# Designed miniproteins, single chains, continued (5), part 39

Each design is a single chain, and the fold is of that chain. pLDDT is the mean over its residues in the fold that is shown.

## One batch from the design tools (miniprotein)

Design m17328
Fold by ESMFold2-Fast:
Structure m17328 (fold): chain A 73 residues (1-73)
Amino acid sequence: MEATLDAAIAQLRAAGAREIVERYRDGVERRHRLAEMSEEELKELLRKAAANGRAAAAGQPPEVGFSVVREPA
């Protein structure tokens, strides 16, 4: 898991990812700027995203949607 999270972080940074947006069912959005996040904060966010993805795959409605905002090409 740890090595996979490190690889995911490296891919996000290489892809020019700027923000990760959490969108809750009630319409609340939380924006996390990658440049301002610690590596541990980013790993926790990615673990949460993975858990929500697994729930969705199992037919359970996810509580939070995740989106990545990138630098424009």
Scores: mean pLDDT 72

Design m17329
Fold by ESMFold2-Fast:
Structure m17329 (fold): chain A 63 residues (1-63)
Amino acid sequence: IDPEEFSKALKIVFTEMSEEEQKEVQEKVNALLREAAAAPTEEERLQLFEKALQYTIDAAKKY
């Protein structure tokens, strides 16, 4: 994950997205983070965590 792109995505989520859109992003991210928490290895946990971050970046790209 590119830290610069993620930082830009977070700013968009909090400044450009409506509260409803923020909730939708948060629900998707939380689902991936729950899978990460259940992952048996650190490698799988990190991969799922990266997917959650990437989802945030992709959601913000339309702004």
Scores: mean pLDDT 79

Design m17330
Fold by ESMFold2-Fast:
Structure m17330 (fold): chain A 67 residues (1-67)
Amino acid sequence: SELERRKQFLAEVAKLFSEIRKAKETDPEKLNELIEKLQKLLDYAKQHFDDSTVLLLESAVEEAKKL
């Protein structure tokens, strides 16, 4: 269902946040690559999910960039 797809997608974004946080400590050269992956996920969300889900993901992406 669409609701389950949104939850799974959001969990995938959260996983990337954990990887970004780890990369900042152990391998900062990978940080830009991981942030680019988040941007691609946001672009995907804009095509497949409602505006409320997109806003939630966009807020999450901005927070990751501030790491």
Scores: mean pLDDT 75

Design m17331
Fold by ESMFold2-Fast:
Structure m17331 (fold): chain A 67 residues (1-67)
Amino acid sequence: MLSEEIDKLYEEGKEAIKRGDLKAAMKKMQELSGLYREALEKGDLETAKKAFDAMVDLSRLILKKLN
């Protein structure tokens, strides 16, 4: 299910940020963006919101890592 894939990408993104691997973290964000669009195309607003929230959280973590 898309929801499970979003959870996996979010955890992988957080782990990449913890390692300081911003390139890997950005790649996970691009993959989450793809799942967000797929959920919207299917009309699955709950899953789309989940993907969007994961992207927002990862963005905030990346910004904190840069400072």
Scores: mean pLDDT 85

Design m17332
Fold by ESMFold2-Fast:
Structure m17332 (fold): chain A 59 residues (1-59)
Amino acid sequence: DADMSAHLESYRQSLIREGLEKIENGRPREEVVAELKKEMGLTSDAEVEELLEKQRAND
C-alpha cells in the first residue's frame, strides 16, 4: 500500500474504537491499553489513555 500513513491512521482509529467497545463490554481496561500500546507501537500507557479519552469525547 503506497499510502501507508493514511492506512495506519485509519487502522489506529479502528483499534481505538474497538478497544473502547471491549472496555464497555467488560474487558479490563489495563489489558486493552496494553494491547493497543503494542499494536500501535506506542511507548506509554498514558498516550493510549489520551487517545481513548479523545475518542470517547468525540462520540
Scores: mean pLDDT 76

Design m17333
Fold by ESMFold2-Fast:
Structure m17333 (fold): chain A 81 residues (1-81)
Amino acid sequence: MVDTSRRLLQQSEEEARKGLESGSPQDLQQARNTNRTASGLLRTRSRRLGEIDEDVSREAEELSRRSQELSDQTEKALQSL
């Protein structure tokens, strides 16, 4: 149901890890952009699908929280570079 958002969030996490290890602001910026896209899709899907499926809404909330944590991590890393 939220597969695209979950996949994008995983990509963003990988990009963030790579950026943190290499100190690459380009990779960290890419991770932030991917995470923003994942969060936006998740919010849109959750709003529409959550009206017909409560489990989908709960999964989307969990992924949204994870996305926010990643956003905080990448922003802190970018400020440190």
Scores: mean pLDDT 74

Design m17334
Fold by ESMFold2-Fast:
Structure m17334 (fold): chain A 121 residues (1-121)
Amino acid sequence: SLKETIEQVGEALKKLVEDGKLDELETILTEAGLSFMPLGVDKEKALRLIDEALEIALGLESLPPRLPDSASPVERLAHVLYVLALLLSGRISQREAAEALGVSRSSVSRLRELVLRYLEE
């Protein structure tokens, strides 16, 4: 289900952070214009943001509208989690994901590949 995929994406991001790849994730998000954490951020803070974003994403009934530039880090991360879950479950294309996040398809592809490395089969 979509909710199961959202949970899997969240767990993949937590594993990524625990494996010391937070800087790689931050670089991809910064290049995409989605940066919500400074480089070298505390792991505990990143894990808390992921947990908060997961609660928001799991409560969504539909794809949220494109977020304004004033959106909080947790709102941005929840949007990213939801869009990635739609993409990974085959519900939307990379083009639609890029449009929803307001980023290039290349940025979506890089983020997808990073998350897929940490997904359990």
Scores: mean pLDDT 76

Design m17335
Fold by ESMFold2-Fast:
Structure m17335 (fold): chain A 68 residues (1-68)
Amino acid sequence: SKQDALEHMKQTAETIGTHLKPRVGEEKAKKVKEAAIKAGEDLLEKDPNASFTEVSQAVTDAARKTLA
């Protein structure tokens, strides 16, 4: 469901933020996490049937772009 996909997206973004915090600092890790969550939410708003794989890809891509 969309709710399950949102929960999965939030868990993925939280994991990314936790792993980045010791490398880039709390503030930057928070911004990366927020960008990742927003990308996942934007995808699910445009495509409510997006798979967990598609959501995870959007989250990961947004995190990478924010880090660069």
Scores: mean pLDDT 80

Design m17336
Fold by ESMFold2-Fast:
Parts: C-alpha cells; structure tokens; sequence
Structure m17336 (fold): chain A 78 residues (1-78)
C-alpha cells in the first residue's frame, strides 16, 4: 500500500513535468529547475505524510528528474 502510494505520486510528478515540457519546448535549464522547485513544494509535504524520510524524498526526486531529462533528450532527437 505505502509502496503503491509512492509509485502513484512518482508517476503524477513525472507526468506533470513531461506535460510542462510539451507546453514549453524552448524551456531553458534554469526555467526547468524553477519548475522542479515548485513541484517539490507541492509534493514534499504529501511524501512526508506517507512517512518518507528527507533522504528518500531527495532520492525519489533525483530519479524523477533524471528520467524526465532522458525523455526530453529523446524529444529533441525527433
């Protein structure tokens, strides 16, 4: 259950970031970083309520950002 809730939030964050790229294809790295900060503000409280530690949350966001940047590179090669 806890693992399923974390996975759902992870997918929600990933989809939010990917949609932002679709709407802002010329986005700079700084603009992307600013948007990630806004997403963190929205989702960190929810992840803490589920019982994730600061370290687990940092790792989760690192993984999400890495995956999203990988998808962004693929879009630029298309």
Amino acid sequence: SKEEEVEKIKEEIKNDLLKYFEEHPDMTPREFADYVIEIKKKYIPKLKEIGLTDEEIARLFSEIVREVLREYKKKKEE
Scores: mean pLDDT 81

Design m17337
Fold by ESMFold2-Fast:
Structure m17337 (fold): chain A 109 residues (1-109)
Amino acid sequence: SSSREEKRREVIRETALNLRAIGKWLSVEPLDDEEWEALKRILKTSRKYSEEEIEKVEELNRLAREFRETPDRERQLRLLDRMLELAKEINAHPLAIREIERKREELLK
C-alpha cells in the first residue's frame, strides 16, 4: 500500500512540476533549474524543437529572469525586445509571444 501511495505522490509531484513549468513558460515567467529541466524534457519529447531551438528557449528563460531582476525601465524594454526577437525566431507558443508584447505595452504606459 505504501509503495502505491509513494508512486501516486511521485506522479502528482511530477505532474504539478510539469504544469508549473508550462504555465511559467507560457506566461514568460523565469523558470528555476528544476522547472527548466522539466520543460526541456517536454520540449525534447514533443520533437517539434531542434537542439539549437531548445538552447534559444534556455536563453529566453535567462532573459526573463534578468527582466524580473532589473529595476531599470530602459533595460526592461531592451530585454523584452530581445525576448520577442528570440520568441519569434523559435516560433514560440502564441501565448508566450502575446505575453511579451503585453509586458512591453504595460511598460510604455
Scores: mean pLDDT 86

Design m17338
Fold by ESMFold2-Fast:
Structure m17338 (fold): chain A 112 residues (1-112)
Amino acid sequence: SDDEIMELIQSALEVMIGMARQLGDEETEKELRELLKKARKSNVEEAIKILGEAVELFKKMLEEKAKTSSERKRKVLEDIAKEFEELYEALKNRDIETARRIAQRLGAIMPS
């Protein structure tokens, strides 16, 4: 349903905001907060587009952090980036079941 897609998008953005804060990237956190605010006022199609913008912004932050990280931490950051890309593709394709499974792994929603 559109309501379920909107909830998954908002939860994903909230997780990205939390991670940006934890990594100390205040500029990325601020931009993600503005995207969340826009997503809450958008229809589903617009919210999916906003999620795409958020994922690209978030991925760029993780890639920058990976450059100065240990090999182990770099792999974790790369895996997180891939999970958010897969979440975006699932939501873009209206594959709610796949999106929910990915969101659970990212801690964006509770396990069923």
Scores: mean pLDDT 86

Design m17339
Fold by ESMFold2-Fast:
Structure m17339 (fold): chain A 55 residues (1-55)
Amino acid sequence: SLEDRLRRLEEEFDRLLDEVQALADRGEPIPDELGERVAELAREIERLREELRRR
């Protein structure tokens, strides 16, 4: 379902944010690839939320 897919994307988004925070806490640079993936997931989540609201 769309709800199930949204939940999985939100879980992945939270995991990537935790990874970003862990890198920052260690004083390591955040890779551009990781930042791009976070942004892509945020956009996908927003689109699915909008789709669910319009049903």
Scores: mean pLDDT 84

Design m17340
Fold by ESMFold2-Fast:
Order: structure tokens, then C-alpha cells, then sequence
Structure m17340 (fold): chain A 90 residues (1-90)
């Protein structure tokens, strides 16, 4: 159940990122990772959302947060990725 909910939030993150809704994309990315960080599919979908955020955002602080969170996920460091996303959403 939590994995399906996490996949739903990860899908929302990709959708909002495609619409240029950067803060919403980061919020749903964080929610997906909080619910089921162990899923490679959840992590891959969140990584796609973060790649889209990096491409579309004009906010350098949010772009840097997305880059750092993406790099943490690539290394499997989900806790660091979650912390970066939480701080970006302050």
C-alpha cells in the first residue's frame, strides 16, 4: 500500500515539474521518498522529477537543491536527499 502511494506522489512530482510547478514537484518528491525510499522505481521517478526541476526552474537556490538531491539519490543516500528537499521547501 505505501509503495503504491509513494509511486502516486512520485508521478505527481513528475507532472508538476513538467508544468513548471517547482515547489509542488519538490514537495511530492519528498513525500514519495518519505513513504517508500527502498523502491528503485520510486527513486528513479523522483530522479526524473528532479531532472525536470533542474531544467525548468529559474530559481538558482531551488536548482542547486534539486541537483544535490539528485546526486544523493544516485549514490543511494536517500536520507541526505530528503533533508535537502525539506530545507528547499522552507
Amino acid sequence: MNELKALFYASLAVYEAKKGKVKEALYYSLKALELYPESPLVREMVARALDLVIKVTKDEKLKEAARRAREALRKGDVDTAKEILRKALE
Scores: mean pLDDT 87

Design m17341
Fold by ESMFold2-Fast:
Structure m17341 (fold): chain A 95 residues (1-95)
Amino acid sequence: DEVTRRVEQELSDATGALNDATLESIALIKEGKVEEGKALLQKANDAALSEARRAVEIAKKAGPEAEERANRMLETIQQAIASGTASVDAAAAEL
């Protein structure tokens, strides 16, 4: 339905932004800009977590179904952050 599509789109957009930050960080690291790449990823990760946690707090006021959806989004964001961090660390280790 419309609500499900909107939640899926917002999650896709957030995951896409984290993926883009991860790829940009890896590109910077491959250029020898390790600290710059790591700093860029950290800022993107911090922003994504802050937004996801804010969404959970707002969803709690809307009811248990909304809270569950927001918590699933937070879990997906946390998994994307862990995956991106591992990829960036691997790229740095290959230098």
Scores: mean pLDDT 81

Design m17342
Fold by ESMFold2-Fast:
Structure m17342 (fold): chain A 117 residues (1-117)
Amino acid sequence: MALAASGEVTVEREGDTTTITVRLLDADGNLVATATITLTARGDKVEVRGEVRDADGNLLRRAEGVLTVADGEARGELEVTWADGTVERVEVVVPAASAEEAVAAIVEAIRAQFSQP
């Protein structure tokens, strides 16, 4: 079984929207999956949208939700939908004093996760 051994992280910003693309590679450097995460900062909120696709472009998972910044943390619930239609809810908490700091913390956490296989 080929497990993801590394990730290539690309971050692009356009206005209030930050797009993170992670290409997940196996031990031989072959593409296994691509994750795309879109973060939109609006006032005290971060809108989160994500999807994971396999190497053939088939949708494996989709995630959406909103984080609200209060009391030094960004907190919210993400709704994760699998390809079979199963829905799971995941609570996310990120230390941040602002929506922009929450976006920066999420970007850094993703980079840290995929810089260490």
Scores: mean pLDDT 81

Design m17343
Fold by ESMFold2-Fast:
Structure m17343 (fold): chain A 93 residues (1-93)
Amino acid sequence: AESARELVRQFFETVAASTPEERDRLIALFEEVTKGAPELAATIRKAVDEVLAGDPEENVRRASDKVTEALLAAPGEDQRLAMKGLSAALGAS
């Protein structure tokens, strides 16, 4: 649970700090890995848009909490794919 929260937080902090080109690469890699978990992937993509819509620090916190809750409530395979996608995106940064 704690490792999932840290991974989600680090992902959104990276998104907030990224250029548009870097962000497009992160999202593309995330979507490639998470094709098997479309609902959870869609929740995370919407959270990316929310992070970019205003104050980055406040939006990163809210997005991280929301996505962490959704991830922990998801079926195990969906959670595994999402975690793998987040990790892969961060590794490409």
Scores: mean pLDDT 80

Design m17344
Fold by ESMFold2-Fast:
Structure m17344 (fold): chain A 61 residues (1-61)
Amino acid sequence: MVEAEVEYKGVKVTGVQVGDEITVTFSEPLSKEDEEKAREKAKLAVRRKELELKLQQKLLA
């Protein structure tokens, strides 16, 4: 499981990956257009976090 948090227009956006699915949660409501952009930003952050964790595991192992 990989979790990452980002900020979009002052709104906290949390992405959680479980298996092949990424769930995105917003701390405050956004417009439909801003929600789409924030969702993509959160997905990118989750993927980046996954890569960082893999690198960190190699360093610590």
Scores: mean pLDDT 78

Design m17345
Fold by ESMFold2-Fast:
Structure m17345 (fold): chain A 91 residues (1-91)
Amino acid sequence: MKEIEEAKQKFLEALKAGDEKEAERYDVELWGLVREAVQKGELTKRMAELLLEVGEAALEYLLKKGEISQEEYEEGVRKLRELAEELLKKG
């Protein structure tokens, strides 16, 4: 959990700075840690919340860059929330 939260923080900071290369690095690290935790049966409500926070931040970054529309952003956030809810039902 601590390593996942640290990777999330670094990812969010890189996105805020516009450093796509650093953001991609921490995104890979974060999803690797999440995948490992899922394989160990360690998926928790906090981890689902962290995934939602990271996903929403990534979508916001793409919206600010003009790579996605406001409608695509809203749909993406909705799908992320549905995924987080589904993960919580299984844990």
Scores: mean pLDDT 74

Design m17346
Fold by ESMFold2-Fast:
Structure m17346 (fold): chain A 110 residues (1-110)
Amino acid sequence: DLSARERLQELLESFKEESEEILNKLKELGMDEDLLKEIEEVVNEILRAFQDLIDGRISIEEFLERINRLIEKLKEIAEKTKNEESKHLIELLILKIETFAEAAKQLVAE
């Protein structure tokens, strides 16, 4: 089996690819540039939190606290979003973040 660290690196890479696809779709839908930048900043903060977890710079508890705060920011952006398709993509991004964070929690508990 791969080490927990190697499996966390694979989760990080998968999340990078999936979040980039969602961001590209939001750009294609003509999302407001300021809202799009806020989502890009949240995604970058999530990627940094995963990297900090992989590198042992933060605990799993601190990681989950950071992720939960970033999810709340995305929920606020979704509430400000008037386009239903764009809102659905933000909700899909939130679901992916929750799924990857749960997987990371399980790997660290092993």
Scores: mean pLDDT 87

Design m17347
Fold by ESMFold2-Fast:
Structure m17347 (fold): chain A 72 residues (1-72)
Amino acid sequence: PAVQVVEIERPGSDEGVEEVIKEAKEKVESGEIDRRAVYVVYTEPEVAEDVQVKTSPKMSELGVGATAVPKE
């Protein structure tokens, strides 16, 4: 009850990432998603090894608690 979890698959392109972020922001503005929701971003395994140091700055714009998770 304290936090909403939103699962997102990270698109393979920067343009796709921008679309996902835009949709998430629109849903937050409309009240469909809580501003404090935790975003779980699924990404490719090889990218996930670098994600510890390459967390997408654009994904961090979604809010506190955004995190990247390998696809397994």
Scores: mean pLDDT 57

Design m17348
Fold by ESMFold2-Fast:
Structure m17348 (fold): chain A 72 residues (1-72)
Amino acid sequence: EIPTVDSLSGEPLTEEDRRIVGNEIVSKDSHSLLLYVMKEKKLSVEEAIEYLKSLPKEERLELLEKMRKGEK
């Protein structure tokens, strides 16, 4: 059964925003954040997923803002 929430952020997902990464269902923002963390911290996909799952929601939001600044 496909979950209705982002497995990394815990936020509700729309069908249009849903992405599959490995065995996880994530939002587009969480997918971008996953790629950012993999590149920035030199982690594998599995390591980055576990890292993001270990973060509180507030820290994930802060990391997303850092990613947005890094893209510029």
Scores: mean pLDDT 71

Design m17349
Fold by ESMFold2-Fast:
Structure m17349 (fold): chain A 70 residues (1-70)
Amino acid sequence: MGEEYLKEIEEILEEVKALPRSAVSEVAAHDIEEMLKEAKEAYEKGDLEKVKELKETVRRGLEQTKAVLA
């Protein structure tokens, strides 16, 4: 169940890394990497609600990063 959310976070991380290199995109990539680690820990503990929340936070972070770079 939460495995799909982990996969989405990984895909969003790859999207951020594919954006033009800047301080904004580098900070966003680092933050998403930290959230991915947190999500993996939550998944191992069975806290699927936390994994879902982190996935939504990460998706919003990507949207904000794209908006700043546009």
Scores: mean pLDDT 80

Design m17350
Fold by ESMFold2-Fast:
Structure m17350 (fold): chain A 66 residues (1-66)
Amino acid sequence: APVAVGSIATALMTYTATKADELSIQVGDELIILAVTDDGYVTARSLATGETGRVPATYLKVVAPG
């Protein structure tokens, strides 16, 4: 399914943040999508930690609509 604002997504792959605006995620992390950008990234918030940041959209699988 397409990534949409308000959706809940699960991390498919580990991503390590390289910038202060990016979010580190582990496989199986649940996130809420806050914004979709035109560069293939999304802004998401971790449901476990409350941290917000940018991650590649391809690292995420939408599991519930917002």
Scores: mean pLDDT 77

Design m17351
Fold by ESMFold2-Fast:
Order: sequence, then structure tokens, then C-alpha cells
Structure m17351 (fold): chain A 75 residues (1-75)
Amino acid sequence: SDALVEILRLLSEALALSDEATRELVEQAVDYALKGDFEKAIELLRQAAEAEKDPERSARLREIAERVEELAKKF
């Protein structure tokens, strides 16, 4: 579905934004999303945003989590 394609694109962006502090959390979020567990994927993206020390990257990770949450409502 178009929503799933957009979720995967957003997760790829989150992975590209990840650093040593956030990479494991974002990788786990990708794994849960691929299993269809969007609730856990969103939680992990929010944890990554909280762990991120750069305010611009943190804000973008939060925005990605929010958009994934809205798209996941279609499932």
C-alpha cells in the first residue's frame, strides 16, 4: 500500500539521521515495522528522538514518529 511505502521511506530517513546513540533504537524500530508492529516501532522512534542530542535531528525524528503513527492508523 502507499502508506506502507511512505512508512518505509520515513524509516530510511530516520536510519540516515541516526548516530551512535540512536542507531540501535532506529534499527529496532525498522525491524518491528517490518513485522507489522507499528506501535513498538513508533515507541522506539520516540525513544531515539529523546536520546538524540542534536535539537534539529531530534525534532525531525519526532516528526517522523508522528507521521508514521498517522500512516499506521490505516492498518
Scores: mean pLDDT 87

Design m17352
Fold by ESMFold2-Fast:
Order: structure tokens, then sequence, then C-alpha cells
Structure m17352 (fold): chain A 74 residues (1-74)
């Protein structure tokens, strides 16, 4: 069963958020990713094959943006 998760990058710029979204889409086991950029940061909705893939996506997002990432499963 596919896993739905939200990655939050508080204080991310729109550019950092786009780099994070791109990195997430390249993670094996990520089926879909969509970012929403706001004044308070970026939220990335992720559909992954497993919780492990979602956690790898969070690590990739944080590395690409240079920011801490909060991971929440839906």
Amino acid sequence: MDVHAVLTLPGATEEQGREAERAVREVPGVLAARAVHTADGTHIGVVAESEEAARRAAEAAGRAAGLPVELRFE
C-alpha cells in the first residue's frame, strides 16, 4: 500500500523549495511529489512505496535545500 507523507521545510525560499522537490522526485520509491510554497516555507506532499522511501525523500529534501525537514505521515 502506498504511503502518503508531508515534508515541511520551515523558512525555505521558493528556490530552496523547488530544489527540494526536484531532489525528492529523484529518490527511488517516490511515486509522486508536489510542493506548495508559502511565506512560512515549503510543504511537499509525497506518495511513496514505503515509509523508508518517504524517510529517504525527507533526507534528500533537507540535503538539497540545506535546511531541517519535518516528516509527517498522513
Scores: mean pLDDT 85

Design m17353
Fold by ESMFold2-Fast:
Structure m17353 (fold): chain A 66 residues (1-66)
Amino acid sequence: MQSYTVTLTFSDGSTRTAVVQAGSLEELQGSFSDPENAGRALQLLSGIKLSEEELKSIVDVKVEPA
């Protein structure tokens, strides 16, 4: 299992970062390929809480090995 850093960028230019664990980058790419689904995927994998407004305002997602 490998640690990955996920960074969400919101429409106002702010960012949220969390660390998740997965078997591979490809495993995470499916969950984080679409910004509209990325916030909910991060909530499920990291336990982070995002408001409905924050979930709607995600414009970019970055996944990097930690």
Scores: mean pLDDT 78

Design m17354
Fold by ESMFold2-Fast:
Structure m17354 (fold): chain A 61 residues (1-61)
Amino acid sequence: SEEEKKKQLQLQYEGEKIKADSFELGIKNSKALSQKSLEAAKKKYKESTEKAKEYQKQIDS
């Protein structure tokens, strides 16, 4: 149903938001990560943030 589709999108949004927040916290609190690991974490943060925005737009549409 339409209601179930919106519920699924909300779960996907929340999942990506949680991932983004986790990566952001890791970036802020890591003083021991290699440059490569830090760059990878920043890339994943950006990707999760963009996915969350995409799902939010679908929910709000």
Scores: mean pLDDT 79

Design m17355
Fold by ESMFold2-Fast:
Structure m17355 (fold): chain A 67 residues (1-67)
Amino acid sequence: PSKEELEEEILEALGLMALAVALIEARNTGDAEAALREVERAAEKLREKGMAQEVVDEMIERARERL
């Protein structure tokens, strides 16, 4: 893989970790709406960094399904 590809993969992994933390917060607080807002903020930051829209949409959809 190129250096650019590795950097993109690292950003994707960071986004998935942020999503996991938000889902854990939802389970702990019982506030699914607040957790979903955090997921949407993380997804927006990933879009700003150039992550593919399809990947971002999948992250949001999976979060909604788990909440």
Scores: mean pLDDT 69

Design m17356
Fold by ESMFold2-Fast:
Structure m17356 (fold): chain A 89 residues (1-89)
Amino acid sequence: SKTVTVKEGKEATVDLDDNLTVKVEVKGTGAKAEVVVTVTDKKTGETKTAVLKEAPSEATLTVDGKTVVVKVEYDAKTNTYKVTIEKTS
């Protein structure tokens, strides 16, 4: 698993392995910002997107038979979103 911290209005990209990359975009400000997560398989070009609202929240995305679980938490002290990304298959 990988964890990334993303500031309000910013984005980050995480490579899970050689083929799977995850883009995390925080759209808006505060605890009600939307966290848009896009998982891409670089081999096939297949993408799946989930929009996570009202942290704490989670989504499960499956791309080319590979399952990724994304969990999102908001830290009001730093105005950042903590995103935990787990590849389960």
Scores: mean pLDDT 82

Design m17357
Fold by ESMFold2-Fast:
Structure m17357 (fold): chain A 85 residues (1-85)
Amino acid sequence: SAVDQIRRLIDEAVRYRPLDGSRMFQYLMRAAYIAVKNGKVDEFIDILRERGWYVTRDDIYGMARAYEAGDVQVFLDMMQQRQAA
């Protein structure tokens, strides 16, 4: 299912969190893209929250757009600004 794919990608992101932040965000952006396309944004937020990550719906839509555009750096800059605010 889409939810199972999202969980797997988040588990990979968690694995890379202490090792490679760029790889972590690549997995998160891919999960966000799947969540948006399948109407599973709320489930994605809940799974991230269970893992200690607090994101907004707008953050997830931003991640999905960045994934589709292939522009990881633009998304990282956007997230940094939002987390600081």
Scores: mean pLDDT 76

Design m17358
Fold by ESMFold2-Fast:
Structure m17358 (fold): chain A 90 residues (1-90)
Amino acid sequence: MAAARRAALVEELKASPPEEAKRLIEEHGFSPEEVREIIAEYIAEKLDEIARDFMIEEAERKGLSVAQLSENFGVSRAEAEEIVREARER
């Protein structure tokens, strides 16, 4: 139950603006140690989102191929294919 509630909060934080993160964490009544773990997961997910947006922008700007994205950023072929698709749809 506690683990499922923590996972739900991480998803809610991921979908919310950064300024809402503190309020959402406070509303759930987690311990300071649990809060640190939640923040670490949230930051990791936000960094992944930022990195993905950056890769899409670079693919659009430089016309990078799936192979070049995979090689330059160390992403999987499947992930690189999705990034190229999104860059072309912009």
Scores: mean pLDDT 70

Design m17359
Fold by ESMFold2-Fast:
Structure m17359 (fold): chain A 76 residues (1-76)
Amino acid sequence: SMALVRVRTPAEARDLVVELLRRSPGTTDVSSVVADGVAYVVARFSSVEDARRAARELEEELKKRGIEAEIEVVEL
């Protein structure tokens, strides 16, 4: 099954989040928008397993950097 990873984070973290998701195995598309100091990033994955791994790795990296984020995996 395909999946999305949806991320909400401060606007300053946008480029980092996009880069990390684009480098993740199974990523097919990454889109982002910034509004009112918040970055909204959505990445599409060919498998739910790849999406879950990408979300976990992203959460760990952002936490290590002190960046607050909401990360959601949506199975399609």
Scores: mean pLDDT 88

Design m17360
Fold by ESMFold2-Fast:
Structure m17360 (fold): chain A 94 residues (1-94)
Amino acid sequence: SPPSVSIHFPRPQSDEEAVARIEALLELARTWPADEQAVYYMVAAHEAVRHLSPETAIAVLERLLAELETQPASPAVAAARDYLRRAIAALRAA
């Protein structure tokens, strides 16, 4: 299950603005250890689902999943991968 971490963005004006804010968060997260990166990737995925169109959200989630798949196996990384796969499947089924 996803960690109970919430990062609140002000309402974005466009998908491009929301993506830029998410990417800024991910750049910050990449300075942290892999387990903390996984948590912030899940937060970024949650914000993408909330603020982006489904098509843009799927593209962002697929990129994040690809990045996580290159990381060493840990419980946090495995949980993040599983969350992202389920989120992508849910968006595609809608």
Scores: mean pLDDT 75

Design m17361
Fold by ESMFold2-Fast:
Structure m17361 (fold): chain A 65 residues (1-65)
Amino acid sequence: PLLTIVLDVSKESEEEMLARVREKMTQIGASEELIEQMERAVGNIISDAKQRGIDKVTLNVYIPP
């Protein structure tokens, strides 16, 4: 399955964006282990986007079956 998540880096806190990622992944039945791995990856993406002055990031996440 494919999950699309839009992160508004300029308006949302990192905690708020990570909470939305967790919620979306939980809704599609992702394991807690996979959710934790994704939170770490997304945290890195958010940090990079803030350093580059990027306002919005669209993530297309493929969850293996």
Scores: mean pLDDT 80

Design m17362
Fold by ESMFold2-Fast:
Structure m17362 (fold): chain A 61 residues (1-61)
Amino acid sequence: LSKEEIQKIMKEALELAEKLKKEGKSDEEIFRTVKEFLISKGIPEDEAELYARLIVHELNE
């Protein structure tokens, strides 16, 4: 994935996480959903886990 493709995917992941938080989903549910989304976009599982964790942390700051 190019840097531009990663940035687009990360923006979509953040928007998804914000939507789920507004719907009252738990941090664990948001983490799982965002991780699965990132994997579906071609991000390796270990990187997807790291990015999903960072996104959930960002939502709670």
Scores: mean pLDDT 83

Design m17363
Fold by ESMFold2-Fast:
Structure m17363 (fold): chain A 54 residues (1-54)
Amino acid sequence: DEITQIARKLSEEFGIPFQTAFNEVDAVKRGFLLTDPEKIEELAREILRLSQQI
């Protein structure tokens, strides 16, 4: 599904485990009640980018 595809893409992009990426994508979707895959991907990517620098 779309969430799995986004998580796989972000896992590869950030070099992190799939489960870590999936948890973040799922948290973004559930926390913000987002249904738009592009918005979910953008927000999850930004959060992962910030977490890598902290």
Scores: mean pLDDT 79

